# Ledger of designs, part 25: designed miniproteins, single chains, continued (4)

Each design is a single chain, and the fold is of that chain. pLDDT is the mean over its residues in the fold that is shown.

## One batch from the design tools (miniprotein)

Design m12899
Fold by ESMFold2-Fast:
Structure m12899 (fold): chain A 65 residues (1-65)
Amino acid sequence: SAEAEAAAYEAALAKDPNSAAAWANLGRAYLQLGRHEEAALAALKALDLDPTNAVARELLGQVRL
């Protein structure tokens, strides 16, 4: 489930907050849950760490704040 995915990525980020891939995937899970603001913030975190992250760039095109 998207809730289980979000929980898993939150746990991963608690251990390594500098993983752009984990932030991008957390944002995708938040988007699936309808949590658009949190999804956008997670995508922005991913891009701050890795501006080339395609998942985060695509996700920002799909969310609204």
Scores: mean pLDDT 82

Design m12900
Fold by ESMFold2-Fast:
Structure m12900 (fold): chain A 110 residues (1-110)
Amino acid sequence: PDPEKLADAARIALNFGEYDLAIKLAERAVEASGGKHADAFNVLGEAYLKKGEYDKAIEYYQKAIELDPNNADAWYNLGLAYEKKGETEKAREYFQKAADLGNDDARARL
């Protein structure tokens, strides 16, 4: 199994609103990579965020940034998840990190 192809398929499913399919494909990408696929963790985070499961979204975005700390979009989405939970100070901290890495949407939140 190719974890990159599985992650690409998961992102396509996510883009079509197929959140449960995106989760299954991204989980397979994580398994195939031995837990070392940042984009697959980002897809898991986005899918759970779209489903309103903010704690799971946070967990997966944190795994994504641990593997790829320069992914500005992952930091921005982590900020969105904390904002959805009402944790405004944590959201601001993560939006600042995303803005520092060049995310324009995060900069607009500051």
Scores: mean pLDDT 88

Design m12901
Fold by ESMFold2-Fast:
Structure m12901 (fold): chain A 93 residues (1-93)
Amino acid sequence: MKNLEEAIKFLNKGREYEKQGKYDEAARYYLKAGDLFEQSGNKELAAQSYIEAARAYLKAGDLVGAYTALDKAVQVDPSKLEEALRLLREARA
């Protein structure tokens, strides 16, 4: 599906920006990828993309962005709650 192809492109762009240390850009691309995977019905990839967005937001110091991304991940896949709580705990260390 078109949304799946675009989601993969945005996921790859997020990884490129993260490699460059551009965590705000990386987070935005991971979030967009998650939204597109969710629209395509791929809940597993959507949740994982939202988790990657949260990690990038935490590296950027954007706690609001991180919380928003983690909330989206858990809403799409409730099994991600433990990973989300672990990431928030690591951010406080």
Scores: mean pLDDT 85

Design m12902
Fold by ESMFold2-Fast:
Structure m12902 (fold): chain A 75 residues (1-75)
Amino acid sequence: EEKEKLFKEIEELLEKLKKDPNDEETRVKLGEKVALLVQLLLENKDYESLKKVAELLKKAGEEELAKRIEEEIKK
């Protein structure tokens, strides 16, 4: 439930950034929501969903956030 909500929020923020790439406030919110989702998924050992988040971010051009998730999975 929390996972699905965070995925939806991240997708909505990515869509907003696609329309306005210079929206710093939206980028900060995206980073915060990604951090919360990553923490939740790590606590549940849901590595498949973590990979899905990283793929979603890469597809949207947020390669730095995707890299951070991949490094968390590797640890």
Scores: mean pLDDT 80

Design m12903
Fold by ESMFold2-Fast:
Structure m12903 (fold): chain A 69 residues (1-69)
Amino acid sequence: GSAERGKKVFEERYAHYEGPESLVPLVKQPGFGVEELKKYLETSPYAERFKDLSDQEIEDLLAYLKTLP
């Protein structure tokens, strides 16, 4: 995934409502990948913001979130 493209996905879909603080601890867990992020986003209060993301965009978003402290 591309962290640069993932940053754009985050900024367009999520950042206007909430920061990355709820996502960063999850994506840093061992074995947390694209499928786990998809399931999390589907159950989040903001699921509608992510419903049209491709697997590539979710991979890019995951890459971005893993770069954050």
Scores: mean pLDDT 73

Design m12904
Fold by ESMFold2-Fast:
Structure m12904 (fold): chain A 55 residues (1-55)
Amino acid sequence: MSAEELRRAAEADRRAAEELRRKAEESSGIESVVLYSAAAILEAGARFLEELARK
């Protein structure tokens, strides 16, 4: 895997996380919490990929 591929994967995960956060803010109750948690996991994954791309 190239560093550029890892960065593009991280960007895609960040975009997916943003979409989930938007849906979470438009939702209510438990659904909002679940969507926000999924977005946080995707953002953490994106950070990990960015860290690998620096290598």
Scores: mean pLDDT 80

Design m12905
Fold by ESMFold2-Fast:
Structure m12905 (fold): chain A 58 residues (1-58)
Amino acid sequence: MKEELDKGIQDGINEITGSVAELSARKAGNEEALKTARELVEQGKYREALRKANEIIE
């Protein structure tokens, strides 16, 4: 059990670190795209805003 917990903790830390780096990179891109989409909506460019939102999902 103790060795299993130590292994689980180390594996969890490695997975969390990798996930945080990946999420941070994706979130930065997604936030920029969302900001651009919101600005396009306020400018009345709804089609371009939809395209930007689609880039986040796909």
Scores: mean pLDDT 65

Design m12906
Fold by ESMFold2-Fast:
Structure m12906 (fold): chain A 58 residues (1-58)
Amino acid sequence: EDEELFKELLELIKELAPELSDEERERLAKLALEEAKRLGLSKEEAVELTREALLAWK
């Protein structure tokens, strides 16, 4: 039931890091989803945190 959040994270990673392979994007989206669940983040907070992490990573 975290499928919607996973899809949003996957699309966000695809837009911000188009150089990554589909498999790499899926792996990162799964890691972000699990971290968000561990921290008790809302869907919006999880998306924002993932965006910030991707923009800081370069």
Scores: mean pLDDT 78

Design m12907
Fold by ESMFold2-Fast:
Structure m12907 (fold): chain A 68 residues (1-68)
Amino acid sequence: LEQYKEALESLIEGMKEHGKEAVEEIEKKYEKLSEEERKKKVEEAKKKAEEAIEELEKKAKKALEEKE
């Protein structure tokens, strides 16, 4: 089942790459807001992205396990 782990790692890598781009876009957009508001919104966006990645990782693992 080494192939299962490799597939999961590839999916996680892809999600992290897309997540990084999304965070950069958000940070750039929020740079025009006040420093306090910008910091809070960036932290919220990062937290949501991390939670989404963790959920997708668990769902991907479950799907691969069920699909073989």
Scores: mean pLDDT 67

Design m12908
Fold by ESMFold2-Fast:
Parts: sequence; structure tokens; C-alpha cells
Structure m12908 (fold): chain A 94 residues (1-94)
Amino acid sequence: SLEATRAAAIDLLEELKKFVEENSEDPEIRKQIVEALDKAIEALRAGNFEEARKYLIEAGKLVDKAKMSPEDKRKAIRLLTAAAILVTGAELEA
């Protein structure tokens, strides 16, 4: 269902947010990633899939710049990609 797919996307973004807070050593980039993820979550809750995708793209660019191990960056990108796939699925069902 649309509600279940959207909830799953939000859960992945909340997991990513916590992961970045625990694993990024760059306070400024960390804050920017968290803010982008919060805006993506807010957009998803509002049903604004276009705005959600915009913030997911922004978060991805910030993760690439973040001071994290290559393994942690891969995990962050994997979570972000999974969330983006779910957002696309939710939009197609809406």
C-alpha cells in the first residue's frame, strides 16, 4: 500500500539519519545531511514526492563529501538508494 511504502521509506531515512549522527566526524556536513533528511521526511509525510526526491539528491551529495570511512559511505548510499526506490514506488501508487 502507499501508506506502508511511504512509512518504510521514512524508517530508512530515520535509520540513515541516526547512522550519520553516529559515524560522521564532520559536524557541519553532518548537520547539513540531517537537515536534508529531515526535509525529505517532512515532504514524504506531506505527500510531496518531488520535494522528497530533491532532498534525497542533496543528502546523497553531502554524504559523498562527509568525513566517513568508505564502508560507512557505502552503507549510507545503500540506505539512501533504498529509500529513493520506495519513494518512486509510493509516487507511482499515489
Scores: mean pLDDT 86

Design m12909
Fold by ESMFold2-Fast:
Order: structure tokens, then sequence, then C-alpha cells
Structure m12909 (fold): chain A 58 residues (1-58)
């Protein structure tokens, strides 16, 4: 019974690690120059870029 708790904790840790690696790859694909901390900034920039880009299309 207690061993199931250990496996659950290990699975959670592994999921967090794998998610970090996947997130890093997604960031590299979307923003080659971005870092994990930079993802908070591009979200706001993405909205601004959309507005600016729309002006060019007009």
Amino acid sequence: AEKKEEEEIKKKLKKIEEEGLKQQKEIQEKYPNAKQGDTDVPLAEDVGEGIITGRVVL
C-alpha cells in the first residue's frame, strides 16, 4: 500500500520533468531566442504584435 504512494510521487516528479523539457522545446520552436522566463513577456507581446500586424494588412 505505501509503495503505491512512492510510485505516485515518482510519477509526478517525472511528469514535471518531462513537461519542463517539452515546454523548452515548444519555446524553442515558437521563440528561438526565448527562455522559460521569457514566455511571460511574449504573451503580452503577442497581443501587441497582432494589433501592429493588422495595421500593415490594412
Scores: mean pLDDT 56

Design m12910
Fold by ESMFold2-Fast:
Structure m12910 (fold): chain A 69 residues (1-69)
Amino acid sequence: MDIEIDALEKALNLVSTNNDFDKAIELLRKAGLDEVAEELERLRKQGKSNSEITYFLLDKLRELRKKRG
């Protein structure tokens, strides 16, 4: 079971469906994805839209799936 892929999928759903950035960041940090969590927090502080942050997480998820597949 890939904890990092599972965490990214859940974080993506939290942001895209619930606009819940705080839970997404917490989930990513708990999974050891600190760099992804820090970049998400940075994008949020820069005022990036929900769509832009959702695409960022989707790109990270696709990259990780390719690396593990």
Scores: mean pLDDT 82

Design m12911
Fold by ESMFold2-Fast:
Structure m12911 (fold): chain A 86 residues (1-86)
Amino acid sequence: SPKEEADRIIRRIAELLVEGKDLTEAVLEVYSELHGRPVDLEKLTPEEVQQLVAEILAYLKSLYGGELTPEDIDKRVLEEIRRLLE
């Protein structure tokens, strides 16, 4: 289901953060996995990074039926991090 896909994406971001990646690196790695192509973080401008982050947030919002704020996504990522560290 779309919600299960969104939960998998959020969980993957949380896993990457627990592995020691920063939020930008985690989101870009998820973007790479979703599109089946590598993303070279060191070659991206700050504007390109913000665009890719916005695309992932828009995709997550669409999967949840359009009712998610960025704050809601942040809370769900933190919940998954806590689960992984228990």
Scores: mean pLDDT 77

Design m12912
Fold by ESMFold2-Fast:
Structure m12912 (fold): chain A 64 residues (1-64)
Amino acid sequence: LSEEELRRLRELVESDPVLAPLFERDKEKARETVERLLEALKFVHPEKREELREIVEAARVLLE
């Protein structure tokens, strides 16, 4: 991902009232949440998988 893409992902996550507090307060909890979402991707239907994958990938990149 380019710096612009990373920046957009960060702003998007930070703007989200649900994800923002998790990333700011507890990165460990955010990491666990991302890991659990990755597991969920295997069990959800392909339609929802695409949406979840994008969110999980964004969070994963931000946690790195």
Scores: mean pLDDT 68

Design m12914
Fold by ESMFold2-Fast:
Structure m12914 (fold): chain A 78 residues (1-78)
Amino acid sequence: SLEDAIIDEVIATSNQAPAPAAIRRAIADFDGTLERLRKLVAEAKKNPQNEKVLDETRRLNIELAAAQRVLLRLRRLG
């Protein structure tokens, strides 16, 4: 599909590429994933020594960045 082709291109051009399944999940619920990231960022600011929160924040940020690239590309192509 066009979406799968764009996901493959995003993965190929990403410095830290998430798994295709993770990108698809973030695309399916972009706003919910963004809200989870915002909450984790707030928690990381309160507890900067909590490595688990920092790792989850980095992971979600990478997944959202990839999903955003796919969605922007899809929007341009129709």
Scores: mean pLDDT 83

Design m12915
Fold by ESMFold2-Fast:
Structure m12915 (fold): chain A 68 residues (1-68)
Amino acid sequence: MKTTIQEVVALVSEDDPGFATVPVTINGETKIVTVEVPGAEAGRRYRLTLAVDEDGKVTLLSAEEAPP
């Protein structure tokens, strides 16, 4: 099994302040996934480091607030 580490910048939804909807690449195709980001503020951007398995499982490794 190969796990790919991907970094993405995402806007946290104002309707769901603990979650971000992000594009990830799986087998050359873009999939949109929702990731829980504990402590994230609605309307803020975060740089997320994600572990993406070959079967499409996404795990949040780290989250850092992105500059404005």
Scores: mean pLDDT 77

Design m12916
Fold by ESMFold2-Fast:
Structure m12916 (fold): chain A 82 residues (1-82)
Amino acid sequence: TAAELEARQEAAREAVLATLRAQLSAVDPAAAEELVELLRRLHERGLAAAEREALGLVQEAITAGDPAKVREAIALAREALA
């Protein structure tokens, strides 16, 4: 059913966010929780372009171990949600 598909998509998304939280905590533990919550809010608001840009910065932060990219992603997400 559509409800079963939605539940599976939501579970898969939460698993991805949990993985991102763990990886971001290795880069910037103080910012990891905030960034994950902002990513969730961008998705809930349907801000697809901002969500993709923020996820790109998240991947750069994780790959490079760069906390500046974590802060950049947070700033972008906050601006999009304002």
Scores: mean pLDDT 82

Design m12917
Fold by ESMFold2-Fast:
Structure m12917 (fold): chain A 57 residues (1-57)
Amino acid sequence: SEIVEKGSELGREKERLLAEGASEEEADQFVTEKAKELGIAESVEELDRKGVAAAIA
């Protein structure tokens, strides 16, 4: 599904940020912001409901 594909891409971006020296908090914030920009979720609750958090982590 498109949501799962976008979530997987965000997961890869999170790993890349962590590898480049970003903190977990910075990486999580980036992922949350990108999920909203991509239309995957408009809130943290919606992100959890759609299961994209599991695909990202």
Scores: mean pLDDT 65

Design m12918
Fold by ESMFold2-Fast:
Structure m12918 (fold): chain A 60 residues (1-60)
Amino acid sequence: SSAARRAAEVAIETMELNKDISQENAEGLYKVAVEFAQRDPAHAEELIERAKKALEEIKK
């Protein structure tokens, strides 16, 4: 659904804009992003890949 896609995008954008958040909080946002992305199969792969990159940037 478009609502699920937007929820995933918000979680990803929060990680992308706030690279100084804790690793624990980033992992929580990643989990939320993946769960909502999976509810939009048409965009799930793109959103999950974007979430992975955002999480990796915070862990570095």
Scores: mean pLDDT 83

Design m12919
Fold by ESMFold2-Fast:
Structure m12919 (fold): chain A 75 residues (1-75)
Amino acid sequence: DSLIKKAEELLKEMREILASITDPELREKIEELVKQAEEAYEVLKKTKDVTTQIGSLLRIIGEKESIEILLKQHA
């Protein structure tokens, strides 16, 4: 429950970043990272195993960090 809420917050932030991007090449790269985070979120919602839930959340965090790195590289 708490992990799902944190994942939803992170996905919302990632989608807001994606919506603010005007560069088409950067947008395409960020869109792929958002897609990977959304796939991890689907795993998080379906599993009852706490270890798998933590792993899925860590993947979403990692995808957001990758977006932040890309933004810095294109600044």
Scores: mean pLDDT 85

Design m12920
Fold by ESMFold2-Fast:
Structure m12920 (fold): chain A 119 residues (1-119)
Amino acid sequence: DALARRRAINEAHQRAFEALARAILAVQQGRREEALAHLREALAALETLRELEADDEEASARVDEAIAHVQKAIELLEDPSAPDEAAIDHLLAALGALVDLEGPREEILAQIPHVVAAA
């Protein structure tokens, strides 16, 4: 059912977006363990989205890009010597692969608490 598949895609996309936003907020608050939990949820949603979008080469490529950035952010957050800013840069890149982000880095980060509050 094409309608059921589109709903599943929208739900997986929304779950990935919300989990990424929550992870960014947690990193900004110095809560690395909470950020890692949200990133594991984001990966699960992105893996679902990858399977659902397998027939769409462009969408699949963007999901693969988001997965790669999330995996790198997890590695950085698990390294106590790595700066949080490096993880945030990869998480913003993952978010940008899923949605069109406009404006400078600091303006996008200022919107993250509003995204989390709306979710």
Scores: mean pLDDT 84

Design m12921
Fold by ESMFold2-Fast:
Structure m12921 (fold): chain A 93 residues (1-93)
Amino acid sequence: DVIGGAPLELWLERYTLEEFELDEEGNITKFRLVSPSGVVIDTDEVRELVNRERRALELLIEEARKNGDKEKLEEYEKKLKELDELLERLANK
């Protein structure tokens, strides 16, 4: 498991994102990463892990809204935005 011991954002930053497509619901449909050594990583598992992280943040945002926790809501919305900006930055290198 190439990302099992590291935050997903740090792992993604180390790889070049060559192909990236989202469906209408924001799920990743195409995904291709290239390692610094030139190894291509194109796998359903990585795509599902990124989709799972985004969904987890969306659920945390919804829970914070229900609980009226403005500080946690702002924190999670910032984290989701940072993840989206990281993916877009990698795709547009």
Scores: mean pLDDT 66

Design m12922
Fold by ESMFold2-Fast:
Structure m12922 (fold): chain A 76 residues (1-76)
Amino acid sequence: SEIIELLEKAIEALEKGDVETAKELLEKARRKAEEQGDLPTATGIARAIQYLEEGDVETAKADVEAIRERLKEEEK
């Protein structure tokens, strides 16, 4: 899944402290989710971006990790 790959890259960027790159990757993942009609995923990613804008990197990362895990379960 391209969305899962983008979320994994965003998590890596956050681990490196690169919040700007993480936001760009999350925005790309959000657009892909919208294109696929996956509104819960798009909404969850938008909320994670909002946490990053508020400086809450830990909550944003946790939310992105939770979205990634849910998507992996849905690919069964």
Scores: mean pLDDT 86

Design m12923
Fold by ESMFold2-Fast:
Structure m12923 (fold): chain A 74 residues (1-74)
Amino acid sequence: MSAEELIEKGRKAFENKDYESAAKYFEEAVKKLGEETPWEVLNLLAKSYFQLGDLEKAQEYFDKAVEKIKKALK
C-alpha cells in the first residue's frame, strides 16, 4: 500500500471517528515518508491520538507538525 493510499484511509477513518485506525494508517504513512511527511498528516495523527486520550503522543506529533510549518516559513 502506498503512502498516499495510507493517508486516504487514515482521513476516512478520522472522518468516521475511528481514531485507532486513523492513527495506525497515519503512523504507517509517516514511516514510509519520513522527513517528507506533510505537516497536515502529522497534525491529523496528533488529533487522532488526542481523541484516543494519548496526550503524550498527541503533543509529540503536534510539535513535529509545528516544526515543519516553522521551517517552511523560516
Scores: mean pLDDT 85

Design m12924
Fold by ESMFold2-Fast:
Structure m12924 (fold): chain A 94 residues (1-94)
Amino acid sequence: SKASLYAAAEVLLVGSETSAELGRRLAEEGRESERAVELLRRAAERYRAGAEAARAAAELAERAGDEELAERARRLAEENEELARRFEEEAERL
């Protein structure tokens, strides 16, 4: 049902937001840590997980016919992918 697609998309969006929050905290800890490289790479992994969840949510939203939710989820995925790339690059420069 359409309601089941919305519920699944909502769960995936919450997962995306949770992964992004964990990534942010790891990156903040990394700046002041002897394990900066490890923590920044973990931050990148969490943001990539968030991007994947957001892309899955976009697909479910599109199948439900909610173009606005699908577009928002796609933008969230793109933002999380960019953050993952930046933190990985930052780790490589340390």
Scores: mean pLDDT 85

Design m12925
Fold by ESMFold2-Fast:
Structure m12925 (fold): chain A 70 residues (1-70)
Amino acid sequence: SKLDELAEKIVESMEKGFEYAKKNKDNKVINQTAAKMFEEAAKELEKLGASKDYIEKAREYAKEAEEMAK
């Protein structure tokens, strides 16, 4: 469905964002921003009825970015 296609695009964008956050692990602002973006991605994926695996991945990426921001 079109909603499934949108969920796939959100996941692709999120994965690219997480690679960028990891490359900049020592940058607090980048990782604070990334954490917020991944939390928003998780909420949008939930609204779209995306798979639990995608939602869990977004939540885990947010937690890892928060940890890198400390």
Scores: mean pLDDT 86

Design m12926
Fold by ESMFold2-Fast:
Structure m12926 (fold): chain A 81 residues (1-81)
Amino acid sequence: SILEKLAERVEELAREAEEAGDTEAAEKLREAARAIREKDFDKALESLDEAIRLLEERGDTELALRADIEKGLLEMVRALS
């Protein structure tokens, strides 16, 4: 399903953030992936927003952009649900 693939991609972003040394952003991305699987869209979007902010503060601009793309897709899925 779209939500399963989205959650998997967000978990991959969490792994990359952790490898980059951004443990706080990685934890927020994991929270977002869990919320996506639970279909808690409000919590997922909140956690993604916090992860994006943390990634941007650290200068992880590519990871922040990729997280923002996944956020946009999640918002689209929510609108169609």
Scores: mean pLDDT 89

Design m12927
Fold by ESMFold2-Fast:
Structure m12927 (fold): chain A 73 residues (1-73)
Amino acid sequence: MLTDKVIDYIRNSSPDTQVRLYNAAINVENGKKLTPKQKKIVDDLAKKLGVSKKEAEKAIVEAMKKIEEENGA
């Protein structure tokens, strides 16, 4: 699934990239405009996974929720 590929990408990314992706996911979920730096990291992810920017935005939100569920809130 695309979400699983995004989770793998996050886990294999630097801590700085993980924080940026997490903050981008929060902004997408809350309908807020992404910062230029957040747009760049999402665009990079979309290009690396061969998906559209909109699909990448949806996938990072789903990945964030799944990671939070696995960590036992």
Scores: mean pLDDT 79

Design m12928
Fold by ESMFold2-Fast:
Structure m12928 (fold): chain A 83 residues (1-83)
Amino acid sequence: MEVERYAKAGSEGVRAALEAAELVRNPEDLEQAREKGDEAVKYGKENKGAAILSGHIFERQAPLSEVAAEKAKEAYEVAKELE
């Protein structure tokens, strides 16, 4: 059902964004951080709230990581497209 898909995209997207934000703090986990970031952005395409919140989560790490800055931009672009 649409409501279940929307809710799942929201919870999974935000979870992936939080995991990616933690991983970008460690240079050894950079590849995994990109993968989780891509997952968060993908779920954001199905839930605008998740896209906005993911962008905010990544933006908090942007001063410490170019990957976080890149994923924040991607998440906000997805949220903008859903308007």
Scores: mean pLDDT 79

Design m12929
Fold by ESMFold2-Fast:
Structure m12929 (fold): chain A 67 residues (1-67)
Amino acid sequence: DEEREKKIEEIAKKAVEETGVPYELAKEAAELALEGASPERVERFLVEQGVPEETARKAAEVIYEEA
């Protein structure tokens, strides 16, 4: 749905602004969060994509505040 895509983009932009995580990874993480993934799963996804653990944890926190 277009509204869902817009929500994902808004969450992703916020995560990029707060943590510097790459926008494409932030979008995938935001989509996972909106689909019901846990913060731990989102953090693990980002770490597996090469994001440093501290950045991944902060990005997951930001994403869950917005979701």
Scores: mean pLDDT 83

Design m12931
Fold by ESMFold2-Fast:
Parts: sequence; C-alpha cells; structure tokens
Structure m12931 (fold): chain A 104 residues (1-104)
Amino acid sequence: MDELAERVREIAEKYGLPEIGEKVAEFLRSLKLSPEELDLARAIADIAAYTFGLSEDQRTVLEAALLVRLATGDKEGADRAIRYVFEGKLEEALRILAETVEKA
C-alpha cells in the first residue's frame, strides 16, 4: 500500500496537485481492506493496463480508483475517475478521487 500511495502522490505532483495527491495517498495508507481485495484491485489494474495499453501512471491511478471504490462504496465517483484514467486525463481523475475520499 505505501508504494501505491507514494506513486499516486508523485503523479499528482507532476500535475501541480500536491494537496490532492496527499489526500488520496493518506486515504490509501489508512485502508482497512483484506489482502484478497488489495490483490484483486492490483490484478484488475495490471490486466487492464496490459489489455488496453495503459501507461504506468494510468495503471497506478486505476488501482487507486478501484481501491477507493471498494473502500467507500461510492461507485459513481470511482467510475468517473476510472473513465478519466482510460481517457488519459489523470489530473481530472485525481481531482475526482480526492472528492470521493473527502465524502467518505
């Protein structure tokens, strides 16, 4: 989890969104999900990245969005973030993820 949280923070910093990145990273570090749920989110992100030719940054934000979806139950917010990841709009995806975790 710490490695994923750190990568999300670094990606957000690239877009000039350090506060947004820290909010998402802190949420990821505080997650109380089972090892099986963590493994599934990672596997889905890896399969999607391979299948659709996603960048490493897209794959990383997708894994974060899947974990946010599992932890919060906010499917609408997470689904919007996932759509932006597939569109390559990582700044928008990160903004939606931060909004989703703040409501949780």
Scores: mean pLDDT 86

Design m12932
Fold by ESMFold2-Fast:
Parts: sequence; C-alpha cells; structure tokens
Structure m12932 (fold): chain A 60 residues (1-60)
Amino acid sequence: AAAGERIARRLKYLSQRLTPEELAKEVAELAKEYGLDGERLAELVAAGDYDKAFELLREE
C-alpha cells in the first residue's frame, strides 16, 4: 500500500532523469528499505518494462 505508492512516485520522478539500469538500482534500494522484495521490480525496470513495474507496486 503506502510503500508501493512511495516507490511508484520515485520511479516516475527518476524515470526521466536516470537510465533504466541506474533506476533499477534506486528502486531496488527503496524497496529493500521498505521491507519489500526489490529484485523482481529491479528486473522489470532494467528491462524498461515500466507498465509491469507499476502493476507490481500496485499489488504491494
């Protein structure tokens, strides 16, 4: 819920400023800080599959 929403906001903000690889590292770190498994999220972001990444965050 709240953690997923915060990560999604950060992902939207950084997606225009960082490469997918750099963005994947940032969102994985945030997910870890919130006690979420960021590995799958990082894989989706690194692949540029932002729609699936946002869908995953919506389920948290």
Scores: mean pLDDT 74

Design m12933
Fold by ESMFold2-Fast:
Structure m12933 (fold): chain A 83 residues (1-83)
Amino acid sequence: SESKKLLNEGVKAFNAGDYDKAIAYYEKLLEIAPNDHSLYLKIGEAYAKQGRYDEAIAYYEKALELNPYNPLIQQNLRDVKKK
């Protein structure tokens, strides 16, 4: 599926350290699945890797809004807010 291809390409870009490219693939996936908390988490992680903590916080807060009991989202949000 297109969604699977976009996710695989986003993950490859992230693992290669190409965070801008990873964000672009994940944002395209959000157009298909706008309520997928895992995509907001992945975009937040990419922004955090770039040191763009305000953007990371915004995406983590949206992920937490969609899935308030996810411990990874809660931890990542706490970690970036300390920066």
Scores: mean pLDDT 88

Design m12934
Fold by ESMFold2-Fast:
Structure m12934 (fold): chain A 60 residues (1-60)
Amino acid sequence: SQDDILEAFKKMSIEEQEKFIEKLNEEYLKADDETAKKLDSLIKQLKKIYEKKLDELVAE
């Protein structure tokens, strides 16, 4: 499920999270309109998790 993807993503390192988002962006560019909308939504959620984790590390 999408929740499983989000939970797995949270456990990734910053570098792994960046590579995962890059991979999804590549799939987004190759996708049909319906799949692209789903990927765009997922990528936005992942970017929010990534930004929060990055902010927490920079604040240290």
Scores: mean pLDDT 82

